# Designs tried in a protein design run: designed miniproteins, single chains. Part 12

Each design is a single chain, and the fold is of that chain. pLDDT is the mean over its residues in the fold that is shown.

## One batch from the design tools (miniprotein)

Design m383
Fold by ESMFold2-Fast:
Structure m383 (fold): chain A 71 residues (1-71)
Amino acid sequence: HMEKLIEEVIERANEIARRALDMDEEEARRALEEVERMEEELKKLGIKDLRAFVALGVAKIAVAVALTVRK
């Protein structure tokens, strides 16, 4: 179950990162909230999978950049 959750988080984070440049401000803001929620859930469960946290970090950077360039 935990392994499946980690894989789902990685897949979703990678999807968010890939789509970030095509997101409008509202979509990017919702994506950032989703990334932050996934990060907190992994922390609450004591999960320390570096791949998952790296993927979440990349997604967070990508959506932050999208929010910056969408004026």
Scores: mean pLDDT 82

Design m384
Fold by ESMFold2-Fast:
Structure m384 (fold): chain A 84 residues (1-84)
Amino acid sequence: GISLPKSVTEEEIERYKKALVKAREKGDLEAIVRVLNNLAGSYLATGNKEEAEKYAKEALKIGLDNKIPYGFIGPPDVLKALKE
């Protein structure tokens, strides 16, 4: 990929995917939810609604099941945006 002037990039998505692997390895549920939420938001911003919904639903389920606070834009906000 060629570097483009965007707020969200393929490099950012790749970085979050690597962070997700590390968070899962450590069993850090709060980090897992945060990274999944960030992946969902990044995919939504790049127009990949299917991946955005997948990661948003996983983050929402883990967060709700474990009473974990998710970041500034939570999985429910990403899911609402997918209606557009």
Scores: mean pLDDT 70

Design m385
Fold by ESMFold2-Fast:
Structure m385 (fold): chain A 64 residues (1-64)
Amino acid sequence: MEEYIEEIVDRKAAELAPKLTPEQVAEAREFMLGAARALYNAGYTKEQIERAVEAVAETILKQA
């Protein structure tokens, strides 16, 4: 089941919304979702996926 992946990504996108434009938030969400799904399909744990999504979000904020 992939329901928790969307929850993790949506929560992180909501945290980014006050700091980025709506277009940047949409791009960040798509990128984070893609990364999270790739890790899920590779057999990574929920905790590892959460850490990876957080690292991606931090990288996006630093480059925005």
Scores: mean pLDDT 79

Design m386
Fold by ESMFold2-Fast:
Structure m386 (fold): chain A 65 residues (1-65)
Amino acid sequence: AKELAEKAIEAVKKGDLGTALELIDKAMKELGISSEEISNYLRSKKISDPEEALLEAAKYIIEKA
């Protein structure tokens, strides 16, 4: 899970948002994190930018792993 989230951050830095999204989805499934949990977290941070959302989701996963 943590390694997948770290790879997702690298994918965002390369502009590969599709790969980042797939890696985040896999990491969420490994930790039992729901899409609802991530959506609530991102909403609490007032994030509207897709790249920022992926980075913050990956950071959240790393913190939970």
Scores: mean pLDDT 79

Design m387
Fold by ESMFold2-Fast:
Structure m387 (fold): chain A 105 residues (1-105)
Amino acid sequence: SKMEQLLAEYEALVEELKEILKERAPKELYDKYTKQLDALTDKIRKDPSKMIELLEETIQLLLDIAKDFLNDKSVSEEDKMKTLVQLIGVQAGLMVLQRQKRKLE
């Protein structure tokens, strides 16, 4: 179904975000944000009708990740720039999913 496809695309974007955090974030930020992402994924799986609301929460979480990453003095300016570009890609994907889910209503 289209809903199963949207869920699979959401899970793929979350896994991409987790991989970015694993490669580039300090352990404390990785641990913090992977727990929050797992909780959001579980909520979408249990109630796909809330997908739009939970996509908005995921986008807000991504902005919080970007803010914490930019303010982390242990991360190089080069890694900050590279990470922000990757995070923009994930944000665009989440926004596309949100638009696709609205069209199914």
Scores: mean pLDDT 84

Design m388
Fold by ESMFold2-Fast:
Structure m388 (fold): chain A 84 residues (1-84)
Amino acid sequence: DYYKELAEQYRKLAEKLKGTDPESALVAEAQAHVAEGNYYDSLGDYEKAAEHYRRAAELFRKIGQDSAADFYELRAEKYREKAK
């Protein structure tokens, strides 16, 4: 599973960066959530996809990447509606 592997790689990267580059660690955590969202989207699990996109948006917001945060907030809302 491509997205599952990608998410694990980003989580490992985040852990390595945590003590030396906290901002890049948060970017890696956000990207791990994007990959998890893409994985659940591929399964048709729109509720879990929305949850992960929302978490990614929160992390991007914390580091001032507002455009990325806005994008994933909108994506999470759209997927939440699709899950109904």
Scores: mean pLDDT 86

Design m389
Fold by ESMFold2-Fast:
Structure m389 (fold): chain A 118 residues (1-118)
Amino acid sequence: MELEKEAEFILNASFTELLKRSKLPDPVALAREVVDAVIQRIIDDPELQSLTDEQKQLLVKLALYVAERLYDKMSREEAIQKAVDIAAEIILPHKNETDKETWIKIAVEVLKKADELA
């Protein structure tokens, strides 16, 4: 139940709302590094280039949330890289899904995978 609420919040939240709830000392710097890592991952993976703009935005939001969750468990660079990899690998197989309820379940899968690594 808590993970479903978090997933729904992430899907509906603006990037600014995600940054405002961050407890990190410099959430804007982390967000910039996550965006750069997502862009690099998309450049290196032609399959991710086939994602819609909305799906690419969701990938960034989920990667940012996961990176913040892993931040205290490993190095900053490792947390960012693992967060991007988790979000990309879970989102990509579902790129043809159009249902919001299904996307909440996909986001929950990303959050559960982050919990396993935390």
Scores: mean pLDDT 81

Design m390
Fold by ESMFold2-Fast:
Structure m390 (fold): chain A 79 residues (1-79)
Amino acid sequence: SAVDELEKEAEELLEILRGRLQRARSDEEIERIYSEGLAEIDALKRQGLEKGISETEVEAIAAETRERLKRLVDEAKAR
């Protein structure tokens, strides 16, 4: 389904961002990756809406993805 595809795309995005954050060498680089990641999540939200997924489902996936990204950012900053 379109929802399953969006969830898969969100998981793939988080894995890419995890790798970038693991290689980050400064707080400035971590913040840049975080900002870029948030913009990419917003793009996934727009794509989901364009595919006809409901606003409720798209926002739920986007919110969960943002929360998971924040956890990765917090982990990276704790080094």
Scores: mean pLDDT 89

Design m391
Fold by ESMFold2-Fast:
Structure m391 (fold): chain A 80 residues (1-80)
Amino acid sequence: SVEDIIDSLSPEQQRAVARGWRAVDEVARQLELQHNGDQTLTPEERERLLQAFETTLREAGLPQDVLDRLLAAVRELLDS
């Protein structure tokens, strides 16, 4: 789970994940404004959320294996 992955991270890496979630929240907020309050996400919008998360984590210098695991877990959440 995402929680299990995060719990295994260093405090610095955990802060990077928190920044990633804030980036996702910002994109989601913009999408909500465009959708006139509708929360239904298109595949393109889901990919945009994933890109915001991935970019933030890459800029924070997370190891590739950790990044891959987090992205897989986040994709699973977005598909739910």
Scores: mean pLDDT 75

Design m392
Fold by ESMFold2-Fast:
Structure m392 (fold): chain A 94 residues (1-94)
Amino acid sequence: MEELAEEVIERAERLIARIDLIEAELARRNIALPPEVEALLREARERAEEAIRRVEEIKRRKPPEEEAIRVLEELLEELRRLERELSRLLPSLA
């Protein structure tokens, strides 16, 4: 439980940090992103931020253990999917 919550937060924070690094590198090198990639980076950031907020809600509300696990597993799977999509579109930067 606690371990899953920490995993979600850690992965979400890592994803946000990676997006920040990608954006900074692209700005430094004056490289224009395709609109689809820019949209993915924006969506990934929003979903990572939402994942952190949902974990905080679970910690405050303390819902039934089974419900908490299910939500945390869904969030973790979503973050992993975003990580894979980012790596697929930006192989040298992701």
Scores: mean pLDDT 80

Design m393
Fold by ESMFold2-Fast:
Structure m393 (fold): chain A 82 residues (1-82)
Amino acid sequence: SLEEKLEEAARRFAKEHGLDEEKVLEAMRLIAEGTILKAQGDYERGDALQAKGIALLREAGASPEVIERIAREAVRIAEEAL
């Protein structure tokens, strides 16, 4: 499922980069939900959720490069579920 793929990816990134797994998972869920909303034509809500997820990754201490990698993976997982 979409959720299982997000959980697996979040666990991997959190372990690899020494980040809080719950924060990474919440951020990836927000980015994935935002991606789905944008695919449905709701760009305003979609952009807001993606921005919130990115902000959570920054708060968790992820570098800009790690944020880009995590965000890209969340988008990819969401797009594969469409």
Scores: mean pLDDT 92

Design m394
Fold by ESMFold2-Fast:
Structure m394 (fold): chain A 98 residues (1-98)
Amino acid sequence: TVREGESVTLEDPINDVFITWYRKTPSGDEFVAKMSEIGEALGLSPKFAPRYQGRAEMSLENDVWKLKLSNLERSDSGLYYAETAGGRVSSGTLLTVL
């Protein structure tokens, strides 16, 4: 649990070269961000959904994919999970913004 206006870093131990982040909400699953290791190596920016543009970052540190969300809003609450190009899905992390 975090407060509105704070930042959080979500981690996913999925070892894959292409990762897409989604948020599961009561109204359905929404796209958050995606990146590849090759894209990062080439200096390309991650693709972010409009609501996260300018306040989200993706990184691969010690073989762990990380999603950093800044300036959090209560509407950012939900289960954040990662999916590989092959369709493997992480168990996700529940984010609650107060």
Scores: mean pLDDT 75

Design m395
Fold by ESMFold2-Fast:
Order: structure tokens, then C-alpha cells, then sequence
Structure m395 (fold): chain A 45 residues (1-45)
């Protein structure tokens, strides 16, 4: 039902998900957009 683009907007609009993504990006040294994409894929599943 939800597209990946919609899931990405959901991550950005959800404060908890956004902060978790920032935390993972900083902790793992990966770009924030990579964490967003992974989270979005998990939401779409």
C-alpha cells in the first residue's frame, strides 16, 4: 500500500524515527539517507 517515497516522508515526519535514524547514522558512520532508505524499506514490508 505505502510507497517507498511515502515511507521516507513518514520517517522524516516521525520525530522518534528521525532521531533514531540520526543516531544510527552517527553511530555507524553511514550517510543519513542510507539509514532512511533502510527504515523506509522496513516500513513498506
Amino acid sequence: QMTKEEALQKVRGDYGLLMNAIYQSNDQGVPLDAVYNKMADDIVA
Scores: mean pLDDT 76

Design m396
Fold by ESMFold2-Fast:
Structure m396 (fold): chain A 94 residues (1-94)
Amino acid sequence: MSLEEEARELAREISEALNEKKVDEKLKMQVEMAMALVVAVAGDPSAAEAARELLRLAKELLEAIKRGDLETAKKILQEMVGVLSRLTRERLAA
């Protein structure tokens, strides 16, 4: 499976888990926006290392949501946003 295909499958599973757990709409939107960016990063060969780190965090996020551990899910989301923010700044500064 390509990194992009893995990211798309994780995004789908995370969206399903968020709907099942009836997560707050704000958190759901933040997670779905982060996963859309993870899919975009995974489709960029020059960002493969960042994509692998984001996929690792996304898998941990999915497991936290499945457990109903929203505090851990929020912490993982903040780590993902940190990675995405750094990558975006580096790309805009280059």
Scores: mean pLDDT 82

Design m397
Fold by ESMFold2-Fast:
Structure m397 (fold): chain A 68 residues (1-68)
Amino acid sequence: SMDLDRISEISVKYANLYQELTRQGASKEEQIQRLNELTEKELSKEKDPNVREMIQRITSHLINYINS
């Protein structure tokens, strides 16, 4: 089963990074690069396949939003 507290923790990390990059006026390319770097770090330490899938989904949703 997915740990909802863990999913919440991960979601907050992505939201905070996106908010900070937007506040700094980062380019779309820089935003995507930084989000991908966070994803690589989170996936490198995560063994639960359900949490790994959620990390990838959060990343995809944010990148799609930035590119829209």
Scores: mean pLDDT 85

Design m398
Fold by ESMFold2-Fast:
Structure m398 (fold): chain A 74 residues (1-74)
Amino acid sequence: SLKEQAEQLFEQSRQLEQQRDSARESGEKVIEENEKEDKEQAESTRKVIERHLEELEKRARELREQGERLLKEL
């Protein structure tokens, strides 16, 4: 059913949000370690991590919005 499909999309969205949070914490540690040795490399690494976090957030949002659309079609 559309409701079951929406629930699956919401669950997948939550899992991506958890992955984003884990990636943010891991990334923060990597940036801190790199910053002590090479500030330019740390800045480059930060941009890569920020892009990755933005992609995870965007995908989670898209799945949530898709689930909400399915529920509205009921």
Scores: mean pLDDT 84

Design m399
Fold by ESMFold2-Fast:
Structure m399 (fold): chain A 80 residues (1-80)
Amino acid sequence: SPVIRVVSLEVRIVGLSTDADIAVRTGADDATLRALLADVDAARADLDAAHAAGWITDAQYARLTARLDATRARLDAALA
């Protein structure tokens, strides 16, 4: 169902934020940071598709997009 897919996507996005925070704090290698960036980009594509399908509200989309953008920025900064 769309509800289960949306909840799964929210859990995935929150998990990526946590994993990125741990990876950056513990000094993970570039390969690990790049793998997390690929996961963030994949989650963004799934989020965009869910929004386009009407499965999430504009407010949910804005909140989850902001979290993914913050996670990406943190990983990009660690790779710089």
Scores: mean pLDDT 89

Design m400
Fold by ESMFold2-Fast:
Structure m400 (fold): chain A 68 residues (1-68)
Amino acid sequence: SEAAERAIELARRYGDRAAAETTERAVRKAVETGDANWANMAGAGVAIAGAPKEEAERVGRELVEEFG
């Protein structure tokens, strides 16, 4: 998934190790379960990591659309 890869890349680029690992876990759970709650948590993880608001909001929407 392009949205999943982008979320992980943004969390790694802007966040510390803990933020990146938390976001990667949420992305993995969204992919495995198709649960919108995990997709929403992954988007929130990107924002918490410190990615620009516009990028975080875009990736969050894409994740929910694909996995929600």
Scores: mean pLDDT 82

Design m401
Fold by ESMFold2-Fast:
Structure m401 (fold): chain A 76 residues (1-76)
Amino acid sequence: MEEELKKLVEEAVKGDSDALGRISQLAGDAIRNGDEERLELILKLLEKYSDKNPVLGSLAKLSRREWERRQRERER
């Protein structure tokens, strides 16, 4: 998983929209499944590479907001 994710992030840095879409799907899946460990791994990699592509930093921020929103929904 981590190796595949790293490869996707590297492809997304090059402007591969399919790779970016797959990363978004993985982050969304982790959020829906309540898989905090997997989400943290995704966020860490996105933030590490955000200096090369600001879209990755934006995706990390949006994923954190969606996680927080779903946590609030789960409290009800």
Scores: mean pLDDT 78

Design m402
Fold by ESMFold2-Fast:
Structure m402 (fold): chain A 80 residues (1-80)
Amino acid sequence: SEIEKVFEEGLEIAKETLKLLYENRDKIDPETLQEFQQRLQELVQKLYEAYKNKDLEAAKKVVEELKKLKEEVKKLIEES
């Protein structure tokens, strides 16, 4: 199913982003770390809701937002 592939892609990006935050937690301001963790949690929740509703367009949009969040985290780590 296309939606299953999009859902799995989103979860993989979320896991990679969480790993980056965890591995670099000592380099990130605690308030900023909490903000990114909260944003990631909200996107994962939206991804599950899109999957449950079989809303392919919503799922794709959330995956794009997850990709952007991961790039923001990478930039934050590089500039720290």
Scores: mean pLDDT 88

Design m403
Fold by ESMFold2-Fast:
Structure m403 (fold): chain A 78 residues (1-78)
Amino acid sequence: ETAEILKKVAESNGYKLSDEVYERAAEYLKKNGIEIKKVSDLANPEIGQKARYALNLAAKEAGEEEFKDFKPTKKVEP
């Protein structure tokens, strides 16, 4: 469930990662006491930041690094 939510958020930001990366990120979040049950939970900036950190960490551990701009945009600038 958490891995599925992370996948949806990453894809919404234009990233495509291995399913294993999302599962590792979800496990990392659980070990840190962070529970994500809904996409709306990621609207909390503290939880969202930890989720992005977990995804970056899991991607590095899997040998893939494609995150450079994985933050919520404050303003849309063309």
Scores: mean pLDDT 67

Design m404
Fold by ESMFold2-Fast:
Structure m404 (fold): chain A 74 residues (1-74)
Amino acid sequence: MSAVERAEKLLEELEERIAEIEEEIRKNGRTPQLDRELVLLKTAAHELREMIEEKASEEELERFEKSLRAQLAA
């Protein structure tokens, strides 16, 4: 799988997680924690989309994924 294909897959996963959080907010109400996660994921999806469009290197895409996963774990 190419770095671009992995990045496109990650973008799809981010969009799915955004939809899940929006559904959680719809069912159980809005919380500051869900709002923060939603902003983080939407920002990450936007940045990743721009990186794909600008043909970012494999190393740049891998660093972005590692950074994003660390932010989500914190």
Scores: mean pLDDT 80

Design m405
Fold by ESMFold2-Fast:
Structure m405 (fold): chain A 80 residues (1-80)
Amino acid sequence: SRLEEIKAAVRETLEAVYESAVEEGLSLEEFEELLRQVRDAQLQTLRDQGVPEEDLREVEEFMEKLIREYLERYKKKLEE
């Protein structure tokens, strides 16, 4: 479905952001801010593309879950 394709693209984007943050040596706070900016930009792009509000809410909830998981992963990476 289109929603599953959007979720797959979100996973790919957040993984790329994670890899970039590790390479650049960002702090946890900088990484959190970057994830927030990426989330806001992605949601705006989907709104501009006419994705229904119900689907946008599901994508937003999915992104919030992934952001929490990536923040935990990044915190553990910094503790190495």
Scores: mean pLDDT 88

Design m406
Fold by ESMFold2-Fast:
Structure m406 (fold): chain A 78 residues (1-78)
Amino acid sequence: MTVEDVADLLERAHRAKGEDEELVAEAVRALEGLGSEEELFELARRLAERGLSAESPRLSEEQRAELEALREERLAAA
């Protein structure tokens, strides 16, 4: 499973608004499968590009600022 697959799962789980418990569980397991800071940052970046918030305690302050700017730019463009 790639970072893009995980981002797609998280977006689908978000759209389901908790009504699809199996999809939510799969998305959580997929997220737990991401082991590196680089993978978590890439996931957060892809979620920000989709206008979704991505909170991770393993991201640096600089990475969080970049994601906030990306999310704001994406939402302004939508």
Scores: mean pLDDT 67

Design m407
Fold by ESMFold2-Fast:
Order: structure tokens, then C-alpha cells, then sequence
Structure m407 (fold): chain A 91 residues (1-91)
């Protein structure tokens, strides 16, 4: 299952990037989240925490882009996601 999960994660990254580049951030986010959900279904439970973090980072990035201007709330959310990613890397 790991190889398929990694393939789906790569497809999710591409779907989100394509959506952002085309101006369809919501469509890109939706497609990426669907692919991450499929990755979660085939992933070993040990990798599900990384998939949860990837989903949270994706949602945070999409929210910042959709806002058009960075609000204090959007900035705080992005900072929290980055802090969680750094903490996971430190383990």
C-alpha cells in the first residue's frame, strides 16, 4: 500500500498546484483532498498522521490564497500549521 499512497499524495500536490495556477483554488483543494482521502485508505496506519498534517497544510494554504489578503486569523492558522509540521519533523 505505501507505493500507492505516495503516488496519490504526489497526484494531490499536482492537483492543488494546477488549481492554484488556473485560478480555481477551491477546485484544486477539493481534488487534492479527495486524493489524500484515497491515500489514507491505502496507507499503513503509521503514515496516517503525516496524511492528516498534509491535509491541514493544504487547507491552510488554500485559505490564505482564497482570502486575497492575509487576515490575522489566516496568518495565525498558517503559523500553527507550520509549527505542527516543525514539531513532527523534530520527532
Amino acid sequence: GLARALELVAEAERAFREGVESGDVEGGERRALELLERAREVADPRFRRLLDLAEEVLKGQAAVIRAGEVTPETRAQAAAIRARAAALEAE
Scores: mean pLDDT 71

Design m408
Fold by ESMFold2-Fast:
Structure m408 (fold): chain A 83 residues (1-83)
Amino acid sequence: MTLKVGIVYSGREETTIATVEAIAKSLGVELEVLTEHVPGDDPEKIKKAEEKLKEKGADVVILSSDSPEEIREKVLEAVEKLK
């Protein structure tokens, strides 16, 4: 099972990717990462980036501003939908 994760980032992309990778590994799922860069905290640009990632086939979209707990919850929900 391959989980496609979209990540919207303005900075700290590496930290968000590492968190998602650790969670996916703990769940025994293969990970494919898609990214969209949004400079700053413009909500309209973030929303458009989320839509673009979903169009590219992302099963879940993670924001670099999401907490580790929020990332974990989103990844778990997406994995459950793929079962």
Scores: mean pLDDT 78

Design m409
Fold by ESMFold2-Fast:
Structure m409 (fold): chain A 80 residues (1-80)
Amino acid sequence: EEERKKIYELFSKFSKELQKIANDYREGKITLEEAREQMRALKEKYRAELEKNVSPEDVERFLEVVDATIAILERRFEAE
């Protein structure tokens, strides 16, 4: 139960940072390549934080959701 709350808190933080990257790209502050690099770096940052606080199985589940979210955003970025 406490672990589930921690996962939701981390996902909330991840989503906010991911949204900032998406907004920076849409506003022309960063290139598409920079946005992709920042999203991948963000994933690795949150992987490290999750590994400290969450079971390996839950880390994998979180990263699956992260990968799906990033894929959706990359598809939207390509739809100019």
Scores: mean pLDDT 79

Design m410
Fold by ESMFold2-Fast:
Structure m410 (fold): chain A 97 residues (1-97)
Amino acid sequence: AEEERRERLWRETERALVDMQAAILKKIYEKNPDKISEEDAETARRVADRAVELGKEEKDPFIAESLRDLADILEKAGFTEEAERYRKVAEEIEKSL
């Protein structure tokens, strides 16, 4: 019970961090869509990979939304195959809701 509560709170915290990071990147690139840096693209990829792992454990519409936002950023950076992969994961999460 206590261990399950701690794991749930930790998972909720990680989910909130993913959502926040995705939202920050989205706001940055909404204003400058043609200036995505390689470093920011790598950050988006790392955040998206973490969102994929969280989505495997708990189906959450906010994780799906974060994955779509991160995929849009990666597509603008030229990572089209990775963007499509993350969009497919988002679709799988949405279909399980």
Scores: mean pLDDT 76

Design m411
Fold by ESMFold2-Fast:
Structure m411 (fold): chain A 96 residues (1-96)
Amino acid sequence: AVPGELAKRLARAEAEFEPLSREELQERLKENLKNITLDEKTAEWLLKRLEELGVDQENLDILREQKKEGKPNSGEKEHYIELVAILRVLERLKEE
């Protein structure tokens, strides 16, 4: 279970991203990924999820480069919340 505070912050972020087009979501994802660093394992996991969601090659290439760099996870908590929110909205768009 997610803590109530995190759940509220995530729901707010999802509501912000929900009216955006797939193209706008991919641009927001690109901006977000540039503000965080993901370790090799996290970047590999996210890359597979985004490929399944049919995300553009530019976003996939950012994750491939992060995987190659093998740096530790870094970035503000807010950017990770936005990342999860974008993923959830993209998942809903794929199911329709």
Scores: mean pLDDT 80

Design m412
Fold by ESMFold2-Fast:
Structure m412 (fold): chain A 59 residues (1-59)
Amino acid sequence: SAAMLSDAEAAELGALGTAFARVAPTLSAAEQAEMGELLERAAAGDEAARAQLRARLAA
């Protein structure tokens, strides 16, 4: 984990956030809350959270 994201990590996070926004209406409230929490942790530099988002959102 890094305190700040690289340009590449920030770009990936932006793409994952866009993907989440597109699928969010198809998710349950609990799934939306979980994915939102993962996005916030990934934005804070949590590599594990970013990896979980990638696994769920990037086919």
Scores: mean pLDDT 78

Design m413
Fold by ESMFold2-Fast:
Structure m413 (fold): chain A 71 residues (1-71)
Amino acid sequence: GEEERERQEMREQVDVALALPSPDRAGLVLETTLDRLGWDREPELRRIMLERGVSESTFTRLLRRARGEPP
């Protein structure tokens, strides 16, 4: 269903972000994904990042930087 499709899109966008050499570009990919799917999905995206070996602190820094928030 839509839920599984959106979860698959999140996994694909995480893979894209992690393949990028720039943290700023990685953060923009993650931000764009959440802007498209809804920011209420941030906890799910964080879980996928953790499954890929990315720490919660790294994920938070990437998103805050992309949003222009202080680190």
Scores: mean pLDDT 80

Design m414
Fold by ESMFold2-Fast:
Structure m414 (fold): chain A 79 residues (1-79)
Amino acid sequence: SAKAAEIAKLKKQLNDANIQRSILDAMKTMAEKYLSDEDKAKKLKEIDAQLKAIDAKIAALKKQLASIETGGKPPAPVA
């Protein structure tokens, strides 16, 4: 069905976003271990901003998936 195809696409996007989040978590761990205090502070700020963005994207994708499953009004497209 058309809904099954949309659900499959959203699940793929969620999987891709979760992979990106895991990469950012690994980068944060490496920054914590290997950078000087000044470089670490700057890099952590950059990574935290990217983590916030990816968490927002994951939340939006989950909301869109739930909306399709319940037959409610679809949320705005995830960029």
Scores: mean pLDDT 81

Design m415
Fold by ESMFold2-Fast:
Structure m415 (fold): chain A 63 residues (1-63)
Amino acid sequence: SADLAALQARLAALPDAVRKAAADYLAGQGSAAELGARYGVAPQAVLEAAALIRDVARAQAAA
């Protein structure tokens, strides 16, 4: 199913700080709370962005 473009657009619309924090979180560089504090973003935003990155990766693999 072709939701990939919509997921990519949502990810691109996130602030750079949120995307960087989520990428570091997925790389195992720290907890959502630690990375949220480092990048000045809410821990919940880090977790939601990390889930979105995973959704994009799954949609790419399925295409």
Scores: mean pLDDT 83

Design m416
Fold by ESMFold2-Fast:
Structure m416 (fold): chain A 58 residues (1-58)
Amino acid sequence: GIEEEAREIAEKLLKEHPDMSLREIVDKVTEELMKRYPDLTKEEARRIAARAILSLKL
């Protein structure tokens, strides 16, 4: 589902851009989720992105 896609996007970004900050990764994941799910608000996409990244780091 959407949360799994968010994790996959985040993992790819972390691997390809190791110098990118966590905030920048959240912003990039949020942008990609909004492109894939146009009915999502920016706030909803950002919350999903942040949760996905936290699950990968914990």
Scores: mean pLDDT 81

Design m417
Fold by ESMFold2-Fast:
Structure m417 (fold): chain A 106 residues (1-106)
Amino acid sequence: YEEAVKEAIERIRETLRELVEEGKLSELDAETLYDLASTLLEGTAKLLKLLGASDELVEEAVRRMAEAAIRAVEEHADSSLKEIAEAVLKAIDEVFEEALEKIRKE
């Protein structure tokens, strides 16, 4: 699952870099959003493993969290940093809650 976490974080980095190149995000806002998303993905992956999730479930959850975070950033790119951050937090939380329900059924 560690490789899936690294891959997910790298996808977020690439998306943020593209948005900076397009002039939709400042370099500083992109750095802040990268730190937020990477911290959340690493933290939630570790928590899912501690709660007994299989590597496969963690890998799927992390990929879905990355996809949700990327979508939130893209949809809110023209908004304030606070609004983008809140959208990212909500998107990751929704996927995390779905993963928690799957652990209970494993």
Scores: mean pLDDT 84

Design m418
Fold by ESMFold2-Fast:
Structure m418 (fold): chain A 90 residues (1-90)
Amino acid sequence: GEADATIEAAKKAANEVIEKNGSKLTEDEGHTLSEGFVRGLNEASKAKTGEAAGKAAVRGVKEGASKLKGDAREVGEEAAKAVEEATKKV
């Protein structure tokens, strides 16, 4: 459905940012960001529209990023922006 396409776009966008900036994340910081994102994707999977799914995915990334500091937080915020831009195109 539309939500599934939005979730796939969100995963691709977040993964591209994390791969580009992987050297700026420790394993623990990456897990923290991933936990927020997974929570957002779980809420997105329950959404009835692509727009609602996109907003849920963005909220999850932002929640993960908010628990980080310095370069790791900047990577999380870049990932949130990329997810927002990618999900709006679906």
Scores: mean pLDDT 84

